# Designed miniproteins, single chains, continued (2), part 34

Each design is a single chain, and the fold is of that chain. pLDDT is the mean over its residues in the fold that is shown.

## One batch from the design tools (miniprotein)

Design m5152
Fold by ESMFold2-Fast:
Formats: C-alpha cells, sequence, structure tokens
Structure m5152 (fold): chain A 74 residues (1-74)
C-alpha cells in the first residue's frame, strides 16, 4: 500500500504533467486547469486521512486524463 509520502509524490508528478499539458490549451482553459491543480494541492496538503488522500489522488488522475483528451482534440 502506498504511504502518504508516496501519494503526495505521485500527486506532485500528476500536477506537473497537468501544468505542462495546460500550456497547450487556450489561456482561459489553462487558467481553469491551474486553479484546479492549486485546489487539489491545498486539499491534499490539509488532509490527514490516507483514504481521503487516495480519493484526491484518484480525482487528480481523472483530471489529468481529461486534460490529455482535451489537448489531443486540439
Amino acid sequence: MPSAEELRAEAARIAAEMRELAKQLPPEEQQHVLRGIAAFEAALAAETDLAAQRLYLELMRRSLEEVRERVAAL
């Protein structure tokens, strides 16, 4: 089972990939993605329950897939 530290490291990786992909989006969509990343990072940093941290990570993974699909459609 991944530790809280491993989950945070994975979240940081996902956030970095989303930020890089967002550079290919129109400015308003890029800003929306960046706000979403900031909200997830803040929520994950404040969360102490490992199950809830895993849920945030899963939501981040889904958001990354949505950004990838949007970029691929450009």
Scores: mean pLDDT 83

Design m5153
Fold by ESMFold2-Fast:
Structure m5153 (fold): chain A 65 residues (1-65)
Amino acid sequence: GDAELRERIIALLREAGLDEATAERIAELFLSNGGHAASLLYQHLPEETAVALGRRLAELYRELR
């Protein structure tokens, strides 16, 4: 469900080096507007990391929703 998806998104973003507040904000935006959330990944993370996380987030979204 959405709660499990949110938790996994936050965990992945924090593992990538984002702080908790930024990770929670991106997770909430990803659940409501995935395109805007993806844009924020590129602003806060190196391109290679943002691309890898974007793919993992898309897979989690498709699996858990």
Scores: mean pLDDT 76

Design m5154
Fold by ESMFold2-Fast:
Structure m5154 (fold): chain A 80 residues (1-80)
Amino acid sequence: DALKSLIPKKRKVLLEVEGKLVPAELEEDDEKKKLTVTIDGTTNSEEDIEALKKLVEERAEKYEKMTGEKITVEFEVVYK
């Protein structure tokens, strides 16, 4: 059981990828060092989804180099 302040934070974000704003939902789990990125596959093109995945992976690698902490990034593409 966890207090609301201790559960993973879900955030809706607009990520700029190649001049486009791609909506995504980010969920951070600090205890597991895990970032889950949820992308709408119905609204976004496969090209935009792949570009977004590359951007997030690049930022996670840079974060690992700066902090020494490895973050596991998982991507979920949802079709609704």
Scores: mean pLDDT 70

Design m5155
Fold by ESMFold2-Fast:
Structure m5155 (fold): chain A 65 residues (1-65)
Amino acid sequence: SEVDKIEKEIEKLTEELLEAIKANDTEKVEELVQKIINLLSKIEDEERRKKIEKKIADKIEKVLY
């Protein structure tokens, strides 16, 4: 499905975001955050969007703390 393709792309961008955070690459972090937000905005299913948002938050939380 289209949502599954978007989720997979978000997952790839999230992994790149985690690496950019670890490298303190603020320019890359900003770029990747904008790309992720744009992809999330294409998901009209609120429940699926929230589930993806939670997965991203959980991964970022593990890197920051």
Scores: mean pLDDT 84

Design m5156
Fold by ESMFold2-Fast:
Structure m5156 (fold): chain A 76 residues (1-76)
Amino acid sequence: DKEVELLEKILEAAYLKLKEGKEEEAKKLIKEAFIEAGYSEEKAEEAAERILNGKVSLEAVERALKALEEARRRKA
């Protein structure tokens, strides 16, 4: 799944940017990931804002990325 693979890459890049304190770059990457997943600009921005505000732990993001990878493997 091209969309799942792209989403995983973007979330990993955003995770690294957040660890480096580059919030603006992280927000852009997360927003683009949700747009690729079919979200509108408004909904993607809302999702990025929730993640950026620390409502989702880095561990939770890592678990989500693993879940996406496992879903992709099961489809193959």
Scores: mean pLDDT 66

Design m5157
Fold by ESMFold2-Fast:
Structure m5157 (fold): chain A 68 residues (1-68)
Amino acid sequence: SAMEEEIARALAEIEALLREYAAETDPEKKQAIFNRILGIVAEALARWPEERARAFLARVEAIARQVA
């Protein structure tokens, strides 16, 4: 479905951004990456149904643990 494709795209973008964040040493660039991650999460929570948003957050947390 379109929503499943949208969620998959958001997860792929968050994984890439989390890896960039982990590798970045410049504080200004780290803040920009973090703000972009927050923007994606905030938009997902505002626009998607509760069940889809919860599943998305659980997967984001799992990716963050793997990258850290």
Scores: mean pLDDT 85

Design m5158
Fold by ESMFold2-Fast:
Structure m5158 (fold): chain A 61 residues (1-61)
Amino acid sequence: SAAERGAEEGIRLAEEGDLAGARTAAAHSAMYAGDEKTARAASQAKTPEEAKEWARRVKEL
């Protein structure tokens, strides 16, 4: 699914240290999954590790 692919991309970008990319991918994947609250939180992530955590949560949906 688009949500699953976006979440996996977010995890990958976070592991590469790309905060902006990881944040955007995690937020978009959460929106595709229908989770607006997670999308908002992901868009405000301050570290790659935080963005990765939100992307992992989307994969559980």
Scores: mean pLDDT 83

Design m5159
Fold by ESMFold2-Fast:
Structure m5159 (fold): chain A 96 residues (1-96)
Amino acid sequence: SMAEEYIEKLLKEFEEESRKILKEVEEIAKTKPPKEAVLEATKAMVRLMGLETEKILEIRQDPRVTEEQREEAIKRLREIHKKTVEEIKKIVKEAE
């Protein structure tokens, strides 16, 4: 359905934005001192939270999306966020 295509597009966009943030943190961890890497990783996690909030708001405001589809899409967004945060934390810890 059109609603399913819209949700998949938003999820794909968030995954792509998350990967870009993760790559930036990986490059910083390789090139910067640990203290600076921790600060930049923290900033990246705040930015990631903001992007997730924007996608959740878009899903919540679309009247074509059913309540069940909204709950599932938000759950999938939160899972992407959680995995990305875990990977960021691992990169920073391994750079110590």
Scores: mean pLDDT 86

Design m5160
Fold by ESMFold2-Fast:
Structure m5160 (fold): chain A 100 residues (1-100)
Amino acid sequence: SEAIKALEELKKEAEKALEKLKKGEPVEKVSEELFEKMGEIYAKMSPEVQEILLKVFRESQEKMGEYVEKNNYSLSDEELFEKFIEIFLEEIEKKIKELE
């Protein structure tokens, strides 16, 4: 499945980003590198797979919005980005299991 391969590649890049953040790399640099890699993966895919990737990203953004509201917008940029990656990884894993 091309969709599973794309999701596994996204998972790998998101895991690398989380590791870099935990090692103290600047959030601006890590986020720019992650979003660039996500764009590269997306651009290589068929329109059908692009729609799957876009849905995973949108569902991750929606859950992140709920988390931010629950925490009264009190989180740092680093905490926000780390939480986004954690949510994104959960949504990627869920979608991989749905496509198995």
Scores: mean pLDDT 87

Design m5161
Fold by ESMFold2-Fast:
Parts: structure tokens; sequence; C-alpha cells
Structure m5161 (fold): chain A 94 residues (1-94)
């Protein structure tokens, strides 16, 4: 596994956010967009080593993604479930 810097996690999470929002806009499938985000974060954690600082950045960016999804009209319950699933993956990795 390759270790990721804080800056690399920031960049990757910006790309995941942009792609998740693009899926939502193109398909209207909120569940599909959220599953994509979860799968991408899981892949990131399965393939890379993240420091405690990088994991903290990941947690913050996931919450920021949640806020952007709420702003885009995704139901709060679905956003909260995505955040909880991703935070559980982060806890398993750290």
Amino acid sequence: KVQLSVEEVERIMRQIEAATLAILRKTGDAEGALKYAIAMVKSLLDTHILSPEALEVLRRRVRELGARLLEAGVPEELVQKMIEEIEALIDEAG
C-alpha cells in the first residue's frame, strides 16, 4: 500500500465529491450517487495507508460532501446513513 499525504487526500476527496455530484445531476439517483461515494472511500482506505492527520481530513471532507448533498436536495436520512457508513470504514482503517 502507498501512503497518502494530507494534500493527496484533499485532492482525491475533491474529485470524489465532484464525481458524486455529477452522478446525482446526470441520473437523479441519490442512492446510486451515495453508493459511489462509499465505494470510492472504501477503495481509498483498502489501497492506501492514511496517517491520523490524513484520516481527520477524510472525516472533515466526508462531512463537507454531506453538506453539499443536502444543498443539492438529497434527503437528510440518506446523507446521514452515508456519513455513518464511511465513518465506520474510517474507524476500521484507523
Scores: mean pLDDT 87

Design m5162
Fold by ESMFold2-Fast:
Structure m5162 (fold): chain A 91 residues (1-91)
Amino acid sequence: VDEFIEELEKKLTEKAKELQPVLDKLKPAADAAAEKLAAAGKKGDAEEVKKFLEELAEEYKEKDPEMAKKIEEIKEILEENAALHAELVAL
């Protein structure tokens, strides 16, 4: 269990380092989305965050394909994390 979590943390840390410049650029939009989700009572809802990232990626596909690709990678990391957590809970 601990080894599995450690491996996941390593993968997330490595990807986070690669995506840090993208996250910094997205911070204003992420902060606005977090405020909106908090107001709706959905603060921390992973599905709402995933939907936000999907919408943001679609918007950037037209304007900046490189940014859209990196947003999609963030979404995939969150999906993998959620799937692994669900698998761990099912054990």
Scores: mean pLDDT 61

Design m5163
Fold by ESMFold2-Fast:
Structure m5163 (fold): chain A 58 residues (1-58)
Amino acid sequence: TLEEAGEIIEEYTGVPVEIAKLAIEDALKAGGSKEEIAKSLEESAGIPKEEVLKALES
């Protein structure tokens, strides 16, 4: 879920869950896949792609 993905981002980066959720929603609306979003977070913030992808698919 977006909530779980936002919580993971907050844990790794300190970005508040609500802001993290908005960023993910904006990326999805722009045509980004869950896979692409997970990869971008791994590259930019060092969050394991697998953890983000699992959260987004739960």
Scores: mean pLDDT 80

Design m5164
Fold by ESMFold2-Fast:
Structure m5164 (fold): chain A 75 residues (1-75)
Amino acid sequence: MAEENYKKGLEAYKQGNYTEAAEYFDKSAEIYDKEGNYQKMAEAYARAGVAYLNAGDTEKALEMFKKAQEAYKKA
């Protein structure tokens, strides 16, 4: 479920496990996309981007922010 992956992402982020957090947020966004919830999809991709920035992975962060922007256009 999208919400459960989002919650796991928040917990991982709180623990400083930024790469794991980003992966959970990315999974959550993919499920929200399948559900047609583009607002939550965009929020999840944006959080994945922030998590990748904190992990030092600028390339993946930029890709996540691009996906968030595309999701906002569908909302």
Scores: mean pLDDT 87

Design m5165
Fold by ESMFold2-Fast:
Structure m5165 (fold): chain A 66 residues (1-66)
Amino acid sequence: SHAVANVEAALRSVGVEPTPEVLAAAEAKGLTFGRPRGSGEDFVGLLAAHLELPEELREALLAQVR
């Protein structure tokens, strides 16, 4: 899936390893993201909001940025 490959590459570009649950959300939503702008935290927040991730997944991703 283009959406899965895009989200995986974008998260890795900010030092974050995607989980299977995050990639499944990317597939379900079919959304793609451009190059991250601003901080990694800003990007993870934006991605989590658009993919409608549960707070637990958002927090797990944010813990990897810092």
Scores: mean pLDDT 80

Design m5166
Fold by ESMFold2-Fast:
Structure m5166 (fold): chain A 58 residues (1-58)
Amino acid sequence: MDGPGLRAFAADPSLLTPEERKKVTELIVQAAHLPPEERPEAFAKVDAYIEEVLKRLP
Protein backbone atom coordinates (compact mmCIF):
# COMPACT_ATOMS: atom_id res chain seq x y z
CA MET A 1 0.00 0.00 0.00
CA ASP A 2 1.68 3.18 -1.23
CA GLY A 3 -1.08 5.81 -1.07
CA PRO A 4 -0.96 8.27 1.89
CA GLY A 5 -4.44 7.30 3.13
CA LEU A 6 -3.80 3.57 2.94
CA ARG A 7 -0.43 4.00 4.68
CA ALA A 8 -2.06 5.99 7.51
CA PHE A 9 -4.81 3.37 7.88
CA ALA A 10 -2.24 0.53 7.96
CA ALA A 11 -0.17 2.37 10.59
CA ASP A 12 -3.11 3.23 12.88
CA PRO A 13 -6.58 1.89 12.04
CA SER A 14 -7.98 3.68 15.15
CA LEU A 15 -7.77 6.96 13.20
CA LEU A 16 -11.05 5.81 11.60
CA THR A 17 -14.36 5.09 13.36
CA PRO A 18 -15.55 1.44 13.42
CA GLU A 19 -18.04 2.27 10.63
CA GLU A 20 -15.34 3.92 8.49
CA ARG A 21 -13.00 0.93 9.08
CA LYS A 22 -15.78 -1.43 7.95
CA LYS A 23 -16.33 0.65 4.80
CA VAL A 24 -12.58 0.72 4.02
CA THR A 25 -12.33 -3.06 4.54
CA GLU A 26 -15.32 -3.63 2.22
CA LEU A 27 -13.75 -1.41 -0.46
CA ILE A 28 -10.40 -3.24 -0.17
CA VAL A 29 -12.13 -6.64 -0.49
CA GLN A 30 -14.09 -5.41 -3.54
CA ALA A 31 -10.90 -4.04 -5.14
CA ALA A 32 -9.07 -7.36 -4.53
CA HIS A 33 -11.83 -9.24 -6.38
CA LEU A 34 -11.58 -7.04 -9.50
CA PRO A 35 -9.51 -8.05 -12.57
CA PRO A 36 -5.82 -7.06 -12.17
CA GLU A 37 -6.18 -4.22 -14.71
CA GLU A 38 -8.93 -2.54 -12.63
CA ARG A 39 -7.33 -2.96 -9.19
CA PRO A 40 -4.98 0.10 -9.29
CA GLU A 41 -7.93 2.45 -9.94
CA ALA A 42 -10.03 0.75 -7.24
CA PHE A 43 -7.22 1.00 -4.65
CA ALA A 44 -6.70 4.66 -5.61
CA LYS A 45 -10.39 5.25 -4.81
CA VAL A 46 -9.95 3.51 -1.42
CA ASP A 47 -6.93 5.73 -0.70
CA ALA A 48 -8.91 8.86 -1.69
CA TYR A 49 -11.78 7.82 0.63
CA ILE A 50 -9.38 7.42 3.57
CA GLU A 51 -7.77 10.82 2.84
CA GLU A 52 -11.21 12.49 2.76
CA VAL A 53 -12.08 10.88 6.12
CA LEU A 54 -8.74 11.99 7.62
CA LYS A 55 -9.39 15.61 6.52
CA ARG A 56 -11.96 15.80 9.35
CA LEU A 57 -9.14 15.36 11.89
CA PRO A 58 -7.59 18.82 12.45
Scores: mean pLDDT 75

Design m5167
Fold by ESMFold2-Fast:
Structure m5167 (fold): chain A 73 residues (1-73)
Amino acid sequence: SLTPQEPRELSPAEREELVAQTARALAAYLTAHGPDLTPEQQEALRARLPEMTPEEQAGARAALEAAAAKAAA
């Protein structure tokens, strides 16, 4: 069968919920840590951007922008 027991098959609603939860968790992390990103963390985050969801990418870009603004100040 093509329906494996684990990971379980996510319904569209469950997938949407998971994406929303992940985006919220990332936003909370960025709110707490955004300006404290090291150059190495910024580089790692940028490298991973293509693999992220659109909502995660938005959060990651905001964190990178905040870190860059802090460095420029």
Scores: mean pLDDT 66

Design m5168
Fold by ESMFold2-Fast:
Structure m5168 (fold): chain A 72 residues (1-72)
Amino acid sequence: MDLSQAYLAVLRADGERMKLLRDGTDAKDALEQTGRLLDEEARRMEEQGASPEAVELLREASRSYYDAADIL
């Protein structure tokens, strides 16, 4: 269950990134905001006792968005 919630959180965060881009936000800024959102969600899930696997999925996704922003 926790892992499925983590996957859904990643999809929702990417949806927020698409909204930022549609609203004229710079691609780098949109990626950084998405990374921050996923890191915040990882912290919330960890505090709620989610599985380490679910928390790590969100942290890996956050790092991937930050890495993409750093390349741009």
Scores: mean pLDDT 84

Design m5169
Fold by ESMFold2-Fast:
Structure m5169 (fold): chain A 76 residues (1-76)
Amino acid sequence: GREREILEEVAEMLEDSARVMEKVGRLEHAKELREAAEFVRKNLDLPIEEVLERVRKEFSPTTVRTVEGLVDLARR
């Protein structure tokens, strides 16, 4: 459904963001973005709000803000 499509797009954008961070030498941030992308891909069948609630518990505030921003972008 639409929510699964949004989560798939968010995971792809997180992977792209990780590649950019790796290229500029932000290796730890790149690693966390890849982990967040994998986490989203494992939870594609959950409602977006439940995925976001779980992301808020598992990741740094910076990564959480990135995931939330990408969800908002993918919904537009």
Scores: mean pLDDT 88

Design m5170
Fold by ESMFold2-Fast:
Structure m5170 (fold): chain A 81 residues (1-81)
Amino acid sequence: SLREEARRLAEEAERLLREAAEHMRATGRPPPAELLARLRAVEERLTALYREALARGDEELARELHERVGAAQRAAAALLA
């Protein structure tokens, strides 16, 4: 289902953002290219699912995805502070 796919991808984005922040914190260097490529692919798919949720009028799913991605980005930023 769309909701299951969206939740799996949101969880993967959360993991990848945390991994990127941990790498930067530990090494002081940018994340590996492979990690950034994976993150970009997940973000592209999440954006497509967000647009599809909006097109279907599934405001609840769209809001959930927006909130989860934003929270993950803030959590990753906090690891660097």
Scores: mean pLDDT 81

Design m5171
Fold by ESMFold2-Fast:
Parts: C-alpha cells; structure tokens; sequence
Structure m5171 (fold): chain A 79 residues (1-79)
C-alpha cells in the first residue's frame, strides 16, 4: 500500500477488500491520519456502513476483523 494509506492499513487487511477504492479515498485518508480510534471511527462510520451495505457484507464481521481495536469498534457501533 502507498504510505498515505498506512492509517487504514489494518482495516483494509482485515476488512472487506476496500483496496480498489483507495485512489478515490486518498484525500480522506490523509485527513484522518492523526485522529484517535474513536474520532476515526466516528468520521469513517458513514462511509464503511455504506460500503458494507453495497458489498453485501456483515457489520459484525467488520467489527470482528477489528477486534484488536475495541475503542474504534465501540465508537463505530455508537455511530
């Protein structure tokens, strides 16, 4: 992955194959690189929930893939 995508690297690796979408996401990735897990989840939740819906994936599977990020997951569920 390009260096600019490092903030999303673990979510991409464990998530739903969002890698093909990353060129369109680059301005958002650099914007979110300095956010806490809670702030990142709140900022990205609308985007990921829409991608989960479009791709026919499970939100629970996405959260399970991010089990090592409990603060992110709690904020994502709350959004």
Amino acid sequence: LPEEYEPLKEMIIHGFGLTPLLPGMLPYVVKYKDLSDAELAAALAPFYKEQIRILGKSEDDFLAANADRPVFNAAFRAA
Scores: mean pLDDT 61

Design m5172
Fold by ESMFold2-Fast:
Structure m5172 (fold): chain A 89 residues (1-89)
Amino acid sequence: SAKIEEFVERLERLARELGRETDVLRQIGLRLRVIGEALQFALESTSISELQEAIRRLREVLRRETDPGARRALQDAIRILEAYLEKMK
């Protein structure tokens, strides 16, 4: 869906920006933005299938990511979506 594609693309952009950022305060801000995007997507999600697809897509992004900070932010996003998925089961 367009919503999932837009969400994943936003997180990919933030992860890329985080991977290039050297200032620790700006890294924290970017990580918090990734977390906020994941929380908003989870809270607005009404479908188990939508959360599962978003998790699958983010795991693909995580597999391509080499920066430790960006990987941590993506892992936090996945954990948030997985926590909401468990509540919907």
Scores: mean pLDDT 88

Design m5173
Fold by ESMFold2-Fast:
Structure m5173 (fold): chain A 94 residues (1-94)
Amino acid sequence: SVEELLAEIKERMRAIREARLAAGASELEVVDAVVTYAYIELSNRTDLSVEEKEEILEELAREIEGDPALSPEAKAAFRRYLETVRRALAEEAA
């Protein structure tokens, strides 16, 4: 389900962030790793509709926007990447 996948993605994003920070990664390296994971996960899910993928992306964007640990620059970079991901997923569905 979308809810189960969203919960799994959120949990893996948290695990990636925690592991990378423990290894001494920068904030930007953490954002890149998390965003790359989310994109690959959604791109590989051929069983999901574009609408379901959009729902997941919207929820992830909400969490990123509300994360006090992220700089305004990291949030802006994520926002641009999210726009690129949305376009790519829409093109794949066409």
Scores: mean pLDDT 79

Design m5174
Fold by ESMFold2-Fast:
Structure m5174 (fold): chain A 58 residues (1-58)
Amino acid sequence: ANVEIETSVEATADGYRATAVLRVDGEVVAEKSVQAPSLEAARYYAEQLALALREEHE
């Protein structure tokens, strides 16, 4: 199986959103996102969400 995790950070009207998506063989099997007050926080949260997804699906 091909397992990949993608992270993204986007600006929103009220700050930033951090997202992490786990795909297995091209299919989205899990997704997490959180609102963040700054770009630095959003980057940190995206990394933490990716780690959580990796740990849950190891």
Scores: mean pLDDT 82

Design m5175
Fold by ESMFold2-Fast:
Structure m5175 (fold): chain A 81 residues (1-81)
Amino acid sequence: SEEEIEEAVELFAKAIEAAKAGDYETALRHLMEGLRLLRESGKFSQEDIDKVMQKVQDAINNNVPVEKAREEIEKILREGA
């Protein structure tokens, strides 16, 4: 649902923000929660989940704004649902 997509996107955004701040424990917690939400929904393919993980990794490792990563992740999940 739209609400599941919004919740997952917010969790991944929080994970990126935490990682950029050096809080890797909080980042991992949010990342795992977001992945769990996607898997439990049963609506997303492994390919789409892998694409989301790639966008999260790119945002953490590069100077990609959180809002841009959020938009790209949302697009992946909307197209996959």
Scores: mean pLDDT 84

Design m5176
Fold by ESMFold2-Fast:
Formats: structure tokens, sequence, C-alpha cells
Structure m5176 (fold): chain A 61 residues (1-61)
């Protein structure tokens, strides 16, 4: 799970590419996280991308 700081920074990103880069740096590298981030990077709509990252990377309260 990403830190709240990294998650908020990704949500404030101006592009899908920028947000994916932020998340990739914040998440511990593994085959599953690389596959997930690669899949998310293919989303064309920034708003839909932000909904998907909220679903998968929301910090645990």
Amino acid sequence: MVSEEAFNKALAAKSVEEAVAILREAVEPSDSTEFLLDSLARIKDLEKFKEEIKRFFTPKK
C-alpha cells in the first residue's frame, strides 16, 4: 500500500504518465505491482485513471 503523501501526490498529477511514475516510485517493486501499474497506464481518461487508483491504492485508515 502506498503512503498517504504519495497517493495524494498521484491524485494531483496532471497526466496519467506522471501519476504512474509517482506510484511506481512509492510502491515496493513486484511483478504484481508492475503489471497493475502498466494496466493503469493504458487508461486514456485521467479522471477514470484517478478512480482506479483510488480503488487499488487508497491508504488504509
Scores: mean pLDDT 70

Design m5177
Fold by ESMFold2-Fast:
Formats: structure tokens, sequence, C-alpha cells
Structure m5177 (fold): chain A 107 residues (1-107)
């Protein structure tokens, strides 16, 4: 779908610009970049545009919380709340992967 590809390309550009604006170590930035690449690959497999838009929203919410220097405790509460409200297995996998990366960065 041309619309799906446009959404994914816009997301990648926005995420890359966002990462470049963050005050992170080189190692932390690399881990987040690898996570973004994994997310983009997963988004490319989503057939439902509404699920794709929700995936973009979830990832941008997490990146925004990181940029605002939320504690690991606050981020874990956010992830718990996201998982409690999400039934879609692909979105759940995405949330769990982001949690893993964030715990690695902030631990």
Amino acid sequence: SPLKQAIIEQFRKTAEEFLSSLDLSEEQRELLREMIEWVVERMSKLEDIEVLVEAVRIVMEVLTAISQRWSLSDLNEMFDNMLAQTEDPELRELIEKMREVVEEILS
C-alpha cells in the first residue's frame, strides 16, 4: 500500500530526527536506533492501517517519555498500562521489545 509505505517512511524520518535531538550516550543511541529498525521491519508486516497507526503512536509515546527523562519506574508503569490495554499480539510484542531495550539503556 502506498499509504502504508508513506506512514512507515514518515515514522522512520521522525524517529531518526527525534533520536538526534536526545541527550544520550553513543551506546544508548545505538540501542534505540536498532530498536527503531526492528520496529520499522515489524510495521512493514502489519496489514491493518489502524494497527500501524496505533504502533506509531505507541513508539512515539515511549520515545517522548525517554526524551522527558522519565525514571525506569515510571516507564515500567507506562509499559504495564500499555500491555493491560492491548490485546493485539503484534502490538504486545512491540511493547515488550521496547520495554527490554529501555530496561537495558536505563539499568
Scores: mean pLDDT 84

Design m5178
Fold by ESMFold2-Fast:
Structure m5178 (fold): chain A 74 residues (1-74)
Amino acid sequence: GKKEYEEAMREAQEVSDEGVKAGNLGAAMNGGMGVVAGATYAAIGEYKKGAELARELAELGRKTLETGVTEKQP
């Protein structure tokens, strides 16, 4: 239970950190959102949902890093 959540949170945190270092807002935001969403679900005891969301957002952020796609605001 909690181990899967912990692994998902670690992945999301790594993606967020790499996004920040690379100046990749998409990766930083998706990874960060994964950490926040995962922690929020864990706070209400929903470790499975937290893990799934954190992992999905980490994967989105990682794809952003791989493709070089970033959000750009004027």
Scores: mean pLDDT 78

Design m5179
Fold by ESMFold2-Fast:
Structure m5179 (fold): chain A 92 residues (1-92)
Amino acid sequence: LLEEMRRLAREVAEAVRAGDLEAALAADERLAEVGREALAAGVDEKELKLVTAEGVILGAEAALATETDPERLADAEAALAAARKALEELRA
């Protein structure tokens, strides 16, 4: 489950960089489903949060590299900051 989440997070980031919105949304939806399955399966909460934060960072960095809309850029910056903070707190 955690490795599948990492794979899907990379697929989202690659689709975002390629400008393939349909592929990005499909991979993101599946990532959310696998995340819920991992939680239901009793995967360690700290490990799940770490993988989730790492995935958000990858997606936000891809969006910042390719997005031109100011509102979406602001959303990506906010997501990146929140995910980085969560990762720091989990590693502390």
Scores: mean pLDDT 79

Design m5180
Fold by ESMFold2-Fast:
Structure m5180 (fold): chain A 94 residues (1-94)
Amino acid sequence: MEKKKRAEELEKKADESLKKGDYITAVQYYVEAAKIYEELGDKRAGDFYLKAAEIFKKMGNLEAAKYFYEQALKINPDDERVKKLLEEIKKELE
């Protein structure tokens, strides 16, 4: 599908932006890819929300990191790694 190819291209652009240290651009591309996969019912959306959360955590924006960990967990509710990362962020925000 055309949407799936767009999401794959956005992932590639996000990875390239992340390698360059352009964290804001990387997050924007990962989130756009995640939304496309979510519209397609593809659980890979959770992986891209997780990448966005990890970038925000690296930037020190813990509230944004928490939000995207919660989005990732909504896509993959049984993801034990995401559950642990979300609990760590909640503890850091307390």
Scores: mean pLDDT 86

Design m5181
Fold by ESMFold2-Fast:
Structure m5181 (fold): chain A 77 residues (1-77)
Amino acid sequence: LSEAVKAALAEHDRLVAEARARAKGDPEAFKAELLKLLAARDPALAAQVAKETEGLSLEEFLATATALLLQHAIDQA
């Protein structure tokens, strides 16, 4: 993986940890907090994640959000 992709993954892991801390075990609060953190950095990516993850389970939400972030990082490299 390129250094840019590795950095994007590390930042994503940090945002996931922050969202979990804010959500205190609530899956819907977790999704909302992660989307808020993503929107602060990249509102277009956050909007795409919200659209693609509508109705998904927490596990599917995380997998899809990570895949979209990776694709975005690759496209920007």
Scores: mean pLDDT 78

Design m5182
Fold by ESMFold2-Fast:
Structure m5182 (fold): chain A 94 residues (1-94)
Amino acid sequence: KNVFSLFNPDGKLSEETIEEAFKLLDVDGDGYISYEDFKYVLGEIYRESGYNPTDEQLEEIFKLADKDGDGKIDYEEFKYLMKNGEKADEIIKK
């Protein structure tokens, strides 16, 4: 199951869809997704989908998006993750 399909219900990934997904993950509204916010939201989405991700798996997914290694995901890094969501799903399913 591709959990990022929840942010792309029409099967077409648009900039608007990515922006709305970013707003959901940007819990603090500071324009960045923190490691804690990311783990909380993504972990809940996977648990609702019947998966039990570990903190290590969620950290691995976060590191895929956090290209700068600054411990935060900006909008550009988030777009990369949305376009490469299959890699995140593979981490959880393995």
Scores: mean pLDDT 67

Design m5183
Fold by ESMFold2-Fast:
Structure m5183 (fold): chain A 119 residues (1-119)
Amino acid sequence: SEEAERAREYARKAHEEARKAGAGPGEKGTLGNEISAGVSGGMASIAGSVGLLSGGGEPKIVAAAGSSAGSGGEAAAEGKSKVGGESAYGGAENARRAGGESPAARYAYEAGEAARKAA
């Protein structure tokens, strides 16, 4: 499942880019908060899709989204609550929309595409 590994890697990269671009302390504008929130939503969708592909038992897949938020990692493991293949497709598009064309959104979108191919 090379595509599943790529999905995990892209999810991790999306998170790192979100951290770099994300709204640090000092909320001078709402745009940074909106981008961060949008990327977080996209990441949760991607994490759910990847969790479903692995059966939700592999911690290393959960860790891709969970390193910045325990809830995010748990969401990947709990992604079983989300619907299978449709979640992968929807997650990719949602991530792309959420961050516009930011690097974080782009990586989240690629993670969803890789998850779809792995399925």
Scores: mean pLDDT 47

Design m5184
Fold by ESMFold2-Fast:
Structure m5184 (fold): chain A 66 residues (1-66)
Amino acid sequence: VDEEELQREVDEALARIAVSVVVLAGKREGLSKEQLLERIREFAATLPEHLRELVLRIGEEEVERL
């Protein structure tokens, strides 16, 4: 098994969970799509580069679906 590939999959799963939590919390607060994107960007800015890129990509896709 490729440990590097496995770590990448774990990082993607964690990013997906984090984005879902932020989106659900923001929707509960009545935030707009633009405000949700801002919250996601602020959260991503606190993360290491590789996780930041994943969170931003997944976050934009999730918000577009709303």
Scores: mean pLDDT 80

Design m5185
Fold by ESMFold2-Fast:
Structure m5185 (fold): chain A 80 residues (1-80)
Amino acid sequence: GPLAERAARAAREGRGDEMYDLAVQAINEGKVEEAGKAIRTAMDEASRGNPEAALGAGRIGQAGMKTPNGRKAVELASRA
């Protein structure tokens, strides 16, 4: 979805803050599955050897794990 596409772009450009803001917005709106898809897209880009995607995914993971909904979104991303 649009959040996953925006997160992937932010990861490629090293904009971890934008990735985090998008994930936090989805979590706050109760859209845990959309947040999980955004995190999964960032992880997939990182796995392709893109260093900016790896940095962005790391930053969102570190910040997102601080909330219960964020932890659930990360768990959903790991299952996909």
Scores: mean pLDDT 68

Design m5186
Fold by ESMFold2-Fast:
Structure m5186 (fold): chain A 78 residues (1-78)
Amino acid sequence: ALEAARVLAELLAAGGEAAAGRAALEAVAAYLAGKLSEEELAATFEALREAMRAGFAAASEEARAAATARLRALIAAE
């Protein structure tokens, strides 16, 4: 979960939405640490929805391919 959130944050940063990626990563880390509720996590992601769309759209095809490969490797390691 945390490694996937890091991949998401890096992809968003590549698309010019580094602040949104950082906020998403911090929210996931806080949720996993028991410092953020599921409702607060969902509200944070809803607030970031448009920034995430913009970041994904602006990210290069290479950055998206790299993120996909890293997520696939994380799944394969389980």
Scores: mean pLDDT 77

Design m5187
Fold by ESMFold2-Fast:
Structure m5187 (fold): chain A 69 residues (1-69)
Amino acid sequence: MIEKLPEEVEKALEALEKATGVKLDEEKRQKLAEVLIGIGKRLNYDVEKVTLLAYTLYLEHDGDIPLPT
């Protein structure tokens, strides 16, 4: 059970939901959060880059984000 997501990831997920007008279900939100956390570590949690990547992944996979390998 993840007690708290990084603030940058939470903001990115909120921005994605507002931009798309779609609420992510718990499973999709968890999958996307895991991907963003992994990428955020590589991008030093740059909020703008994390948000852009979240939006790009959502559009490219039509909301069906694959599990991280």
Scores: mean pLDDT 64

